# Designed miniproteins, single chains: the designs that were tried, part 93

Each design is a single chain, and the fold is of that chain. pLDDT is the mean over its residues in the fold that is shown.

## One batch from the design tools (miniprotein)

Design m3221
Fold by ESMFold2-Fast:
Structure m3221 (fold): chain A 107 residues (1-107)
Amino acid sequence: PKVLSDEELIEMLGEQLYNYLVNVENVPKEEAQKGVELFKELMRAIDNKDLDKALVLVEEMSKNMPKIFQSYVISSLIGRRLRALVDGDEEMLELLQKVLDRLESLS
């Protein structure tokens, strides 16, 4: 299988999330677009190992986005954590755990 760049993966996941929110969850297009942009920024912050930025974005998402969006974000972070575990990326595992802990504290 072709390995996507981090940016290509983020764009694909963002498109899938947008289509899910609009077509399945009936979220208004403007609200869905805002949520997708925050999601993409969070994924970029994680790929750059920018913990401070990731925590700020997670707090913004928790305050402004519906619970179904937060569930999708949590699922995505768990998937990233599994990838980091397979890759032996201890720094990424620690970062993702801190982001997940912050999301749980905001629930």
Scores: mean pLDDT 80

Design m3222
Fold by ESMFold2-Fast:
Structure m3222 (fold): chain A 97 residues (1-97)
Amino acid sequence: MEEELDRIEEESYERAKKRLEEQAKVFGPKTAIANGFTAANLIYVASQLLPEEERKRALAEAVGIYRAMADLAEKHGFTEDAKLARENAEKVREELR
């Protein structure tokens, strides 16, 4: 289970990283980060309605998105957004323990 959750997190991170960079080119990095935050939050909220196994997979996906947001925010100097995204990633990761 841990190895599967790590894989889901990393796949989510790489996918979100690519998608956020694409959105940043079209709409700007601040809008891309806001979209990522909305997506990760919706996944987190929806995960609370799922059975434990599905919930953990959804939480791992949300962690990946928050990590990708933090990297994009840091790259563009949005220190507050980067900090918030990292804090959210750590909070969600704690629920996977």
Scores: mean pLDDT 87

Design m3223
Fold by ESMFold2-Fast:
Structure m3223 (fold): chain A 70 residues (1-70)
Amino acid sequence: SLYERVKKQIEELKKAIEEAIERGDYTLALVHLIALRSLVFAYAPHLTPEQRAELEKEVEEIEKWVREKL
């Protein structure tokens, strides 16, 4: 499903952010975070309200974690 594909892409971007932070590449981590936000924004009109809320929560948790590491 579209939702499952989007969740997989979010997981891949989350991993890329984690790897960038581990290397001290904060610029790359922020680039991936912007890509993550853009991904959710692009797919939002094609998801149910419940799916959208779940993905928004996941992104907010990732953004909070990144801010704590910077």
Scores: mean pLDDT 84

Design m3224
Fold by ESMFold2-Fast:
Structure m3224 (fold): chain A 68 residues (1-68)
Amino acid sequence: VQQLLDEAERAVDAGDIKKAANYLIGLAVAFRPEGKADEIYELAKIVENGTLEQAREAVEKARKIAES
């Protein structure tokens, strides 16, 4: 779980938006039993379709959701 968040953050920093979105999709699947999957999927869509800054903010929001 922590590894997926750290990898997503590294992918955004490298400008690999598709890779970052894929890591957040993996995180959403991991959090499906906790009812957090849909919220994280929405953040993955922001990463894939938004700006680099929006992608960074989305990864940080996903981290907060995972920590909750």
Scores: mean pLDDT 79

Design m3225
Fold by ESMFold2-Fast:
Structure m3225 (fold): chain A 76 residues (1-76)
Amino acid sequence: SQLDSLRRQSDSDQRSSRGSRDTAETVRRLGQQRSRQLPDGDQVLQIYDDVADGLLRGARQLQQRSDSLRQQAQSL
């Protein structure tokens, strides 16, 4: 059914959003650790921060889609 499909997709997007946020936190921690060990630490930090920011943007998009799908399901 369309209702069940919307709910499953919403739940999937929410889980993916959470996973991307967790990965972004891990990437940020790794960047901090690696920057302390390397001569170009500032550049290393920036690369890891850029990757983490990309993951957080993706997570926000997935969360917004999840919320929209959930609202659509409630309107049926």
Scores: mean pLDDT 87

Design m3226
Fold by ESMFold2-Fast:
Structure m3226 (fold): chain A 66 residues (1-66)
Amino acid sequence: GLSMQAISQLNALTEIYRKQRRLDEAKKTMDRGTDIMRRVIRGELSDDQLRQLLEQFQRERKRVEE
């Protein structure tokens, strides 16, 4: 589902930041993943909100993969 796709993108971002030795950014990305998982479990995120988050994370990932 959309929530798992968003979390997957954050996990990919965390790995990219770790490989770049940007440990503060890696921690922040991991913390965002935890927050999203918590909100998903609580039913606080709509499909539209998850789509917006996924799009944001995909844009960030493309930016940092260079």
Scores: mean pLDDT 82

Design m3227
Fold by ESMFold2-Fast:
Structure m3227 (fold): chain A 67 residues (1-67)
Amino acid sequence: EKVDEALKIIYEKMTPEERKEFLDKISEVVEKVAQEAAEKGLPWEERDDRIAEEISKLVLEYAEKIK
């Protein structure tokens, strides 16, 4: 719910260059969390939950800064 609203703000208010930078940061976070989860031997469900949590935090942070 909050993440959906934040994503809408990001896509509507960001320039194409800012969106590219944001998407690059999402990809970087996903790779980092996936690698850390693999190194710790976490099940895929926990890995996916952590990825979703970190993406949600990043989305909310960027939406707040765009104001």
Scores: mean pLDDT 77

Design m3228
Fold by ESMFold2-Fast:
Structure m3228 (fold): chain A 75 residues (1-75)
Amino acid sequence: MSITEVLDTLSPEQRKKVLEAMQKAHDTMLAADPSMSRDQVIDLALQAFRDTLTEQGIPEEVINQLEEGLRRSLS
């Protein structure tokens, strides 16, 4: 399932939380040490994304679907 398809199933409030988590993932990538591999940077971004959504109370199953979609977009 694409990240867009998952977003379409969410409430407007949940979508806003996901967009905030995506922004944190992007900020994590920008702040990453230049000596890190691409895979390490992607893993850090995805960890920040998951942590943000968990903190915001998004269900684990939804987080797993969103993380898979984001991983594919970054790979």
Scores: mean pLDDT 79

Design m3229
Fold by ESMFold2-Fast:
Parts: sequence; C-alpha cells; structure tokens
Structure m3229 (fold): chain A 97 residues (1-97)
Amino acid sequence: LTPEERELLWAEAEATLYMIQAAVSKIAADRYEKKGDLENAIKHYEDAIKSYEKALEVAREALERFGEHPVFQQLIDAAEEGIKEAKERLEKLKAKL
C-alpha cells in the first residue's frame, strides 16, 4: 500500500467505526423506547446523532482530501439519513415527556 492508500483506508475505518457506534446507540434507544424508558431512549438517540455527525465529518474530510470515492459518498448518505431519522424520533419522544 502507498502512504496515500493507507491514509484512505484509515479514514474509511474511522468513519465506519463511528457508524457502528451510531448503530449500537440507535439499537439501544429503540429497545429503551419499546420498554417505555423514554429518558434513556432520548439519551441514546442523542448519542447516535453525535456518532453519525462524527462519521459525516470524517467522510466529508476524506472526500475533500482524496477526491470522489464511492465508499465515502455512501458513508455520507448513510450518516445524513441516520441523523435525520434519529432527530425525528428524538423530537417525537420529547413531545411525550
């Protein structure tokens, strides 16, 4: 691997790890919501949003630095959708408090 290829793979790994963190937080939030634990559901949706925002930041920086790579655009699209869904659920849950 060239130095540039190693940096690209590292950026992909970092963004992917934040996406995994977001998914774990979202799963926890969904489980708390189903149990009626709205306070913990809210906390975990907020954590999911933060992780998606970090993934989005890393993926956008990588696109700017390395040019167009399908993996980074896919990560951006997935993170933006994840943020949108989590925010919609968060607003709905806060309305029930």
Scores: mean pLDDT 88

Design m3230
Fold by ESMFold2-Fast:
Structure m3230 (fold): chain A 97 residues (1-97)
Amino acid sequence: MFDVTQEEVDEALEKLEELEKIDEEKVREEIEKNLKEEGKLSEEEIEKLLKERENLLKGLKALVEKVKKGDYESAEKLRSMSAEEAAKLAEEEEKKK
């Protein structure tokens, strides 16, 4: 599905591994500060974007775990879902562990 070289795939996998090390709380604070400094968005829009970003990060972390395990089929399913649905499914899977 990717028209990329094997080297580019390996680099992408390394970057996905780095995503697991992302501190969600720190990322959320940085996004909130940047949006407030820009002054372009209302407080409701900022809250909506923060929630969407939080769901996206949870979904990406779940994708990284599946990719690291070599479960590309489950990773593709998560990618086909909305960020909100992927995050919810990831949380439900972790609770069952």
Scores: mean pLDDT 62

Design m3231
Fold by ESMFold2-Fast:
Structure m3231 (fold): chain A 75 residues (1-75)
Amino acid sequence: MKMGVSYYQHPADPRAVILGVANEKGGAVVRFNVPEGKEGLLPELVARLEEEAPKAQSPEELRELARRLIDEILG
């Protein structure tokens, strides 16, 4: 399976984003809130996830990686 990173705005919460990450080992979905004024950092988050996600060995590692990068880039 090829790598994939995608995101979309939560339909019930305009501040919430649902992020999907997948690699050859599986996929993970993470929901998070984008801090006000940091919406322009979402493309950077996606690029970092695309670079780092091949290193994850499980769906749990993908979820932990996504949470770490969300905190690093958006925190």
Scores: mean pLDDT 76

Design m3232
Fold by ESMFold2-Fast:
Structure m3232 (fold): chain A 94 residues (1-94)
Amino acid sequence: SSLEEQLRALLPELEARLAEARASGDPFAIFLATAQLATVYDELGRYEEALPLYEEAIRIAETELPEEFREKEAFQRLLEELKRKAEELRKILA
């Protein structure tokens, strides 16, 4: 259970990071913080919390991030991975 304890300990830090990103108004910072928090909830098996965060990160990436970020290969691969994770969780929670 030490791994689960370590992941749970990250939640307040990641939630604070997301709050800071939202206060900044930077869509890229909000995207990264939201995706990181989604991943930790997913790793903890907290799928009901993870899914809406994955969906929000995908929405921000597709609608609020400038074209130059979307053209980067690493960003495209990350976005496709987030979409795959969201789809898997929708099937689990259906």
Scores: mean pLDDT 87

Design m3233
Fold by ESMFold2-Fast:
Structure m3233 (fold): chain A 90 residues (1-90)
Amino acid sequence: TAALQAIEDALLTAIDQARQGDNDGAISAIQAASTIIANDTSLPADSRAQALAALQQAIDQLRQGDNDGAIQYVLLAGRIAGQGYAESAA
């Protein structure tokens, strides 16, 4: 619960920063979310791997200046993490 909230807050910050053109801030927020995801063993291993891969794609897109593409990958990572937590709680 606390980990999911921290991930959601970091990903929302990343989306906001990317929309403002603060790509360095967006990358920093994505890296914060990635650290939480990588260290949370309550997420299924496959969900962690997929969410981390999506966040890496988001960072790559931001470095290329594709902020819209990056936001799509951030949203995908958030969905994967959220579904993984829901499945673990069931």
Scores: mean pLDDT 86

Design m3234
Fold by ESMFold2-Fast:
Structure m3234 (fold): chain A 61 residues (1-61)
Amino acid sequence: DALTDAVVAAVRTLLAQGYSREEALRAGEFAVRHLRARHPELTDAQVEAILAAVRAVIDSL
């Protein structure tokens, strides 16, 4: 999913720049909130899948 990949890439970039796990997670949550505003067609299940992917990246560190 292109949207999931984009959010995950952004979170990984923040982590590579030295941001904390907490800051990267907050940024991922903020990005998902903004995606909802631009993509009203996104279902709750899709939003949860993107958030789950972000958490999985953070947890794998």
Scores: mean pLDDT 79

Design m3235
Fold by ESMFold2-Fast:
Structure m3235 (fold): chain A 105 residues (1-105)
Amino acid sequence: ALEAEFERRVREAARELLAEAAKEAEELKKERGEELAAAYVGGFELGLAEAFGELTDAELEAIEAELEREGWSEEQREAFEEGRRRGRRVAAELEAREAELRAAL
């Protein structure tokens, strides 16, 4: 079925984009250390969840309030926010590729 083929191609595109993000996190770990890489990955996961509508406004506000209460360094906060932006960009790229694949059906 065309639907099964579409789902396989979408999963392939997701795998490629997630692999690039994982590589970026690994490079950050090598250059700036484990704690900043962990903050970046946490931000990336939040960015994906936010972009896919998996979080309510109340849940997002609760997460942001919790992050402000944590004794994170400025660098950890910046790494987290960069990860969050990256996660949103990956989600947008996935949606764009899904739209292109669906239009080709």
Scores: mean pLDDT 78

Design m3236
Fold by ESMFold2-Fast:
Structure m3236 (fold): chain A 67 residues (1-67)
Amino acid sequence: SAKLEELERLAARAREAAAKAGPSLRPLFDEAVRLFSEAAALIDEPRSETLFEEGRRLTDEALELAA
């Protein structure tokens, strides 16, 4: 599924960002990875979209906080 592939790609990117991030931002990226992974596992469920949106929000916030 294209949707599943997109979620896995977003999770991979957040995981890479977590690896490069300092200790204060790493937990935010790690949490985003968990949310994207849960959204992928629940891809056929309505709650998948909410989890995806929350993961994106955390990723965006963490990126804005990055110097």
Scores: mean pLDDT 82

Design m3237
Fold by ESMFold2-Fast:
Structure m3237 (fold): chain A 72 residues (1-72)
Amino acid sequence: MPFSEEEREKLVNTALKHYSQKELAEALNISLSKVSDPSKLTEKEFINLRNFLAEHAPDAYLELVQEFAKEL
């Protein structure tokens, strides 16, 4: 399922509530500039971030899934 730019922004902002930009960049093996600008994330990198949150921050991931469902 394609992710909207708004969904990408919400996912990154939710992750940044729990992890620093440097921690996310290291965990996903991407540049800091990609973490600071969600529009630069590829679909694969976005999926990797979602999976990272689901595994390491399940409460944050569930909140995010509920927020996405609210917009549908």
Scores: mean pLDDT 74

Design m3238
Fold by ESMFold2-Fast:
Structure m3238 (fold): chain A 64 residues (1-64)
Amino acid sequence: SELDEAVRRVADRLMAEHPLPLTREQLEGLIRSALRDKAFREGRPITLEDVEEVARELVEFLKK
């Protein structure tokens, strides 16, 4: 799906930009989990902008 492709591309880019203590597959899983939580909490469908926002927040958290 378009969402799956967006998650993969964002994860690949962020893994290239940041030294993270996990694999790309693990980062994709965390992004998908966070997106699922956001959709449930806000009661609306996920947008491509949500993918970027969630992924960046997650990477910043993991860098600490």
Scores: mean pLDDT 81

Design m3239
Fold by ESMFold2-Fast:
Structure m3239 (fold): chain A 91 residues (1-91)
Amino acid sequence: SAKEFNRVLALMEASITMLELYLYLNPDIPVEKAIEIAKKSLDKLKPDLKKLPQSQRQQIADTAVEMVKRSPLVPEEVKEYIEKYLEEIKK
């Protein structure tokens, strides 16, 4: 449904924004810890994403990847981790 799609999209966008804010406030955080934080957020969203039709799941994943790629606040290793995670989710 459009309502469920919009809810999951909003949660994904909020999760990425919160990750950016956290990394901005914690610039000395090890990359491994940043990846752990990203993983925890994505793991929480995974069941909701998997309930969506593949086309909608793909659209949210692509939006998330684009947001992360454009972020100056997210380290490259964290961007690569999120992209790889979401590519698996799209299937």
Scores: mean pLDDT 89

Design m3240
Fold by ESMFold2-Fast:
Structure m3240 (fold): chain A 64 residues (1-64)
Amino acid sequence: MTDKVILEVTEESVKAQVEGSEITKKAAEIAAKRANEKAKDLPSVEELKRFAEEEFIRAYIELS
C-alpha cells in the first residue's frame, strides 16, 4: 500500500489527509495534535507547517 500524507496548515489548525498504514495515520494524528497545541505559540503558518512536518517524521520513526 502506498502511503500518502498531506498536512494542511491554517492559522488555527493542522489537518492531515492520510492514506496508508495504521502507523502512517497514527503519526499524522500525533503531528497534527502537537502542531495544533503549538498554534497558540507559533501563529506563523509557515513555522507551524514546518513544525508539523518534523513532528510527523519523528512520530513515524518512533512508531515504526
Scores: mean pLDDT 73

Design m3241
Fold by ESMFold2-Fast:
Structure m3241 (fold): chain A 61 residues (1-61)
Amino acid sequence: SVEEGIEYYNKGLEYYQQKKYDEAARHFKKSYEILSEIDPNHFYAKLSEQLYKIARSELLK
């Protein structure tokens, strides 16, 4: 559901703020997967994809 996708997005943000980038990336990826299946152009789907990539890049520092 959209609500579940947004919950994963919000949990991803919480982990990101805690600098738990692996957990953040996992949650953003799950948000993207759920929301993009419903609507590939969903605002939070696109945002979750971008934040997933950002969280992954933090792991390479």
Scores: mean pLDDT 85

Design m3242
Fold by ESMFold2-Fast:
Structure m3242 (fold): chain A 74 residues (1-74)
Amino acid sequence: SEKEKQESIVLAELTVNLGSVTLAEKLISTGNPKQIEQAQKMIDQVISNLEQLKKEYPEYSEKIEKVLEEVKKS
């Protein structure tokens, strides 16, 4: 169904963006100031990407917002 296709797209985009958060966490764990700064920029990009995803798929905005809140706390 069309809903199943949209759900699959949203899930795929969330997966890619959460992968970037995982990489950012590894960079932060090094304790290197330049790598921490790079990780913070990556997290800012993820936040921007998820805000855009929320606009493009408003039916999934609540689910995306929960992920956004968790990313912002990390």
Scores: mean pLDDT 87

Design m3243
Fold by ESMFold2-Fast:
Structure m3243 (fold): chain A 107 residues (1-107)
Amino acid sequence: MMSYDQMTKALQEAFNKGDKKKATELTKQMLPRMKKNMEDTAKQAKKAREEGDELSAEISESMLVMSASVSIISSKRNTGEAKKVSEELLEETNKAMEKNGLKKVPK
């Protein structure tokens, strides 16, 4: 099975070649892992706040906001399956944030 690092490298190569179809396919394959990472990051942010670790909380919260922002930009610049994948990732990111007491990023 391809490692996450190998998939990330393949995704970067697809972007560099302008291969939108390959980039979309790779993103779809990574989507379950990305959703889990967003949920785990949101839980870590909540836990860090509860423990008084403001730095770890801020880093985790910033990563979630950045992910949501990239998904918004991607959804506006893409069509078809790439747009749908970006919208799904945004919805899952906002869902994880709301579930853990964070404000969602507006569409």
Scores: mean pLDDT 75

Design m3244
Fold by ESMFold2-Fast:
Structure m3244 (fold): chain A 99 residues (1-99)
Amino acid sequence: MSLDELFSQIDEIINQIKDPKTKATMQKLRDLMRESAAGIEASGNEEAIAAVKRAMEAFVEALQDYLANQDDPLKQAISQAVMLAEVSEMWLVERIAKR
């Protein structure tokens, strides 16, 4: 799956979020991931590109878990924590790849 296909999948899932504040937060996290992914791809570092794909796949899984558990605040909080961790990992990978 291409990075563009993964981002399209993320956008489709975000559009299903009922809470407007959470939707806006997820859109900001997606934008941060797109910026990091673009920087990593520009680096040409194959290991960093592979790491970004894995982080995006984990983010998609966490986002799907969030939608499946919209009536469970604890499970939603866990999914949000995973999504934040994946975005943070991509940011760190981009910073290292640019060296």
Scores: mean pLDDT 81

Design m3245
Fold by ESMFold2-Fast:
Structure m3245 (fold): chain A 78 residues (1-78)
Amino acid sequence: MSKAELLGYAAGYYLKAGGAANRAKAAEVIDEAKRLGLDEAEFSRGYLKALLEADRKGLSPEELTALGDEAYAKAKAV
């Protein structure tokens, strides 16, 4: 998975989890993707997949936040 797609996943999970803290994390991830000039299609793919998986699995806000943190950590390692 590309850095762009991983950041997309992180943003999707954070926004789906909701709350002010998670919205701030999502904004940080989106700003990082823009700053790095990452592929918008790959980012959008990760974002949409995260939203679809969250809905399909019925994930809690806590599970969504943890998955967002995991995706963001993986993105930083790439």
Scores: mean pLDDT 86

Design m3246
Fold by ESMFold2-Fast:
Structure m3246 (fold): chain A 73 residues (1-73)
Amino acid sequence: MVEEIEKLLKEAEKAGAPQEAIDHLRNALDAVKKGDYKTAIEHLDRAARILREHFPELAEKVEKLSNELKKKY
C-alpha cells in the first residue's frame, strides 16, 4: 500500500494533477504510514473524485487502492 501510494503521488505530480488531489494523496500516504486506514480511505476517495474527469487512469488506480483498504480494514 505505501509503495503504491508513493508511486501514484509521483505520477500525479509529474502529470501536473491539481494540487488538491496531490495534497489528498500525500495525506493518504501519511495516514497509511501511521496505521490510520479510515483517514487514508477518505483522502484516497477525495483524490479519485478530483482526478476522475481529466486523469481517469490515475483515478482508477486510486479507487482500486481505496477499495482494497475498505475490504481489509
Scores: mean pLDDT 86

Design m3247
Fold by ESMFold2-Fast:
Structure m3247 (fold): chain A 80 residues (1-80)
Amino acid sequence: SGQDVAMRLFGLSLTKSLGEALVELMRDYGVLDDDAEKALLTNPQAASEAVITLFKGAVDGLSAEDSLRLARQAALETSK
């Protein structure tokens, strides 16, 4: 669920940057591409917008994959 992904992100954020944590989660769920990885690792604003979008998806009851896909799009849009 989106809530499970949000909790995993929180746990990863204790030992990694938000961008690194999001890259790991997106890779695990098969939604990561090269542009998203670059955006999340090089642009702190992209990582922040992705986190906000992921938590909104979790609150709205979206699946893990749908929450992460929306977070990926937010990161890409912020990095244009």
Scores: mean pLDDT 85

Design m3248
Fold by ESMFold2-Fast:
Structure m3248 (fold): chain A 85 residues (1-85)
Amino acid sequence: PSEEEIEEEIEISLIRMMKQVALQTEDAKEALELAEKIAELAKKSKSERVKEEAVRGLEEVARALEERGHLEEAERIRKLAEELK
C-alpha cells in the first residue's frame, strides 16, 4: 500500500479506538477531550474517509452523552462534527 493508504488506515483506527473509549467512559470531560482529539486528527487529515469516520464517531459520542444528561458536552461535540462537514 502507499504511504497515504497506510496513513489513512492508521488515522481511521485511531479515531475508532478513541470513539470506543469515549463511549465507554463514565467521565463526560474525558469523552469531550477524546472527541476534541478525534476532531483535530480529522482536521489535519487530507482523507475524506477519515473525516467521514470522525463525523460519525463524534455524532455517536454526542448522542451517548446527551442520553446520560451531559447536554453541554454533547452540544460542544456536535459543533466539532459540524465543522468537519
Scores: mean pLDDT 85

Design m3249
Fold by ESMFold2-Fast:
Formats: C-alpha cells, sequence, structure tokens
Structure m3249 (fold): chain A 109 residues (1-109)
C-alpha cells in the first residue's frame, strides 16, 4: 500500500493544481480539490483494509471501515456545499472525526 499512497499523491497533485488554475469559481475549485483528496484517501484505506483482512487483523479492519464511512460522509457533505464557509466547516468536522481513527491505525502499522 506504500506504493499506492505514493502513486495517488503523484496523480492528485497535478490534478489539484490544474483545477486551481482552470476553475474560475473558487467554491467549485475547492470542492473539486477536496473531493479528489477524499477519493484518494478512500482508495488508500480500502487497500489497507484488504491487506488487514488477509492477515486476519479484525481490529485494523474495523477501524479502517469506520474511517472510510467518515470519509464517504464528508464526500457527500462536500458535494452539497455552496459556500467557502460550509467547505471550511466540513473540513474541521472531518479532521475532528478522522484524527483519532488515523492515529490508532498508524499505531497498528
Amino acid sequence: FEALAEKLVEEALPKAKEIGETEKDEVEAKKQIGLLTLEQQIRFYEALKKEAEKRGDKETVELVEELIKVLEEAKEKLKKAKTLEEIEEIGKEYVRETEPLVEKILELL
């Protein structure tokens, strides 16, 4: 999954830059970049879950499933956001909900 993480970052960064340069609506640009970031994270954690399942690591599987659920909920909220303030609030809620789960997952890796 390390190679997958590197590939996802390498693919996402140029796309995020292109969105920022071509999209004139700042709200839409930030939504597209946020959605790209969330989709990249979901893909990474789905791969991590699959590897944990192969090892019979139920604790990591459960933590990753909870994290993916939070990421998918954040993605749906972000799709409906209409203002920069709504995007910022979604970002704060996302960090607050994911930070403890990410910390626990990293300790298990």
Scores: mean pLDDT 77

Design m3250
Fold by ESMFold2-Fast:
Structure m3250 (fold): chain A 106 residues (1-106)
Amino acid sequence: SEKEDLLRLIGISLRVIGLEFDLLTSENPDLEGLLAELEDLLAEIEEIFERTDDKEVLEFLKKVLEQILRLLELLRTRATDPAVLARIEALIARVQQLLEEVESKL
């Protein structure tokens, strides 16, 4: 259902905002935990993308992916561990690929 997909994406968007708030207000943020949650959220977004041809859902999904990309760029500024940086770069590439696929359906 398009309405259920939109509600799910709204929930994901709000959670991304919460993760950004946690990152910005923490003296010692759990970057690995934040990345694990972003990976799970991205998997949910990918599942919605596979199931939808609805233009409104795709437009909102694009906005949520842009929010995630912004948060990943912010995480890069806080990361010093090469393994964490590599994980961030892999997620950035995954988000960018999905954004291109969303644009192709719009």
Scores: mean pLDDT 88

Design m3251
Fold by ESMFold2-Fast:
Structure m3251 (fold): chain A 115 residues (1-115)
Amino acid sequence: NIVERWLEAKKKGLTSTPPIVDDEEILRELIKNSTPSEVLGALYNMIIRKEDKSLLIKWIEIAEKEGLISKEEAEKLKELIENNDEKGAYEVLLELAERLKDETLANLARGALNS
C-alpha cells in the first residue's frame, strides 16, 4: 500500500513529500494525510516533472476540499497551471512557502524562478 509506505517513510524522516499518483482514491488518501507544506511540495515536484495539467488541477482541487489550501489559493494556482504559467505558479508557491515558514520549498521555488 503506497499510502502506508509513505506514512512510514515520513514517520522515519526519510521523506515528507507525498508520492505522485494518478489513482484518485489513493491521491485523496495521500492528501488527507498531508500538511499544507507537503501538498505544496508535491505540487512543485509535479510542475518540475511536467506532469499532466489534469493531474495538477485534480491535486489542487482535492487539497482545497480537504482544507489544506484556501479557495483563493486554489483558484489562483489552477488559473496559472491552465495558462501554462510555470513562473507564476513558482511565485505563488514561494509566497505560500514563506507564509508556512517552509524554507526548503521556498528555496526550491526561488531556484526554479532564477533558472
Scores: mean pLDDT 80

Design m3252
Fold by ESMFold2-Fast:
Structure m3252 (fold): chain A 103 residues (1-103)
Amino acid sequence: EEVEKLVEEALNFVRETLRKIKEDPSLTLEQRRVALAVAASEIYRALKTIAEKLPKDEVQKVVDYVREKVLAIADELGLTPEERAFLERLLDNVKAYVDDLLK
């Protein structure tokens, strides 16, 4: 229940952040990338907290689930291929950081 709530809160933050990027055509490329990095940082913060609560194997499943859901939100909201690729690289870094925490 606590883990599910942390995931939902992080995914809601991502959805709102990506929606704002999509709805504001005045944002520069740098501002959009900063917003994507902030979203990825919030995901990492949630996953780091979850890593304290679950066994390693379960944490890895949550990381994969969250990645899948974030990219689905990006596709649903119609991020550009360049924005999606940048977000995917950020999520790859998040996975690497969480994997390092679990060593």
Scores: mean pLDDT 86

Design m3253
Fold by ESMFold2-Fast:
Structure m3253 (fold): chain A 58 residues (1-58)
Amino acid sequence: AAARVMRALRAAVEGAKEVGIYNPTPEEGDKIRRIALEGAAAGLTEEQVREKTVEYFK
């Protein structure tokens, strides 16, 4: 479980960087973590978590 969450978090962070978010605000950071946790819980792939993060912040 922890490894899956860490991989999802990395994917969400990479997605945020793709839309120019390199230094997230507390609110952006909370959303990035939430996307990662919800994605991991739903069984989403790293690519799906990344794409969902990009879609949210675009």
Scores: mean pLDDT 83

Design m3254
Fold by ESMFold2-Fast:
Structure m3254 (fold): chain A 79 residues (1-79)
Amino acid sequence: SMKRELYQQGVSLYVSGDIYYSSGDLAAAADLYRQSTLLFLKSGDLEGAKLSVERLKEIAKQDPKFEPLAKEMEELVKK
């Protein structure tokens, strides 16, 4: 189904985000977690979306320039 495909893509991008995050590429990781959050929301996976947002919040703690992105994604998950 389309929802299952969106979920699988969300998981793939989340894993890619973790790889860039572990290498210290915060900008690449943030973009991947942003995309993952949106895909999890479209698939109806609120738990996946929350996990991606928590990663964005950790990135924002390390680099405050990502705070607006983390807040935007957190607000989408709370809807």
Scores: mean pLDDT 89

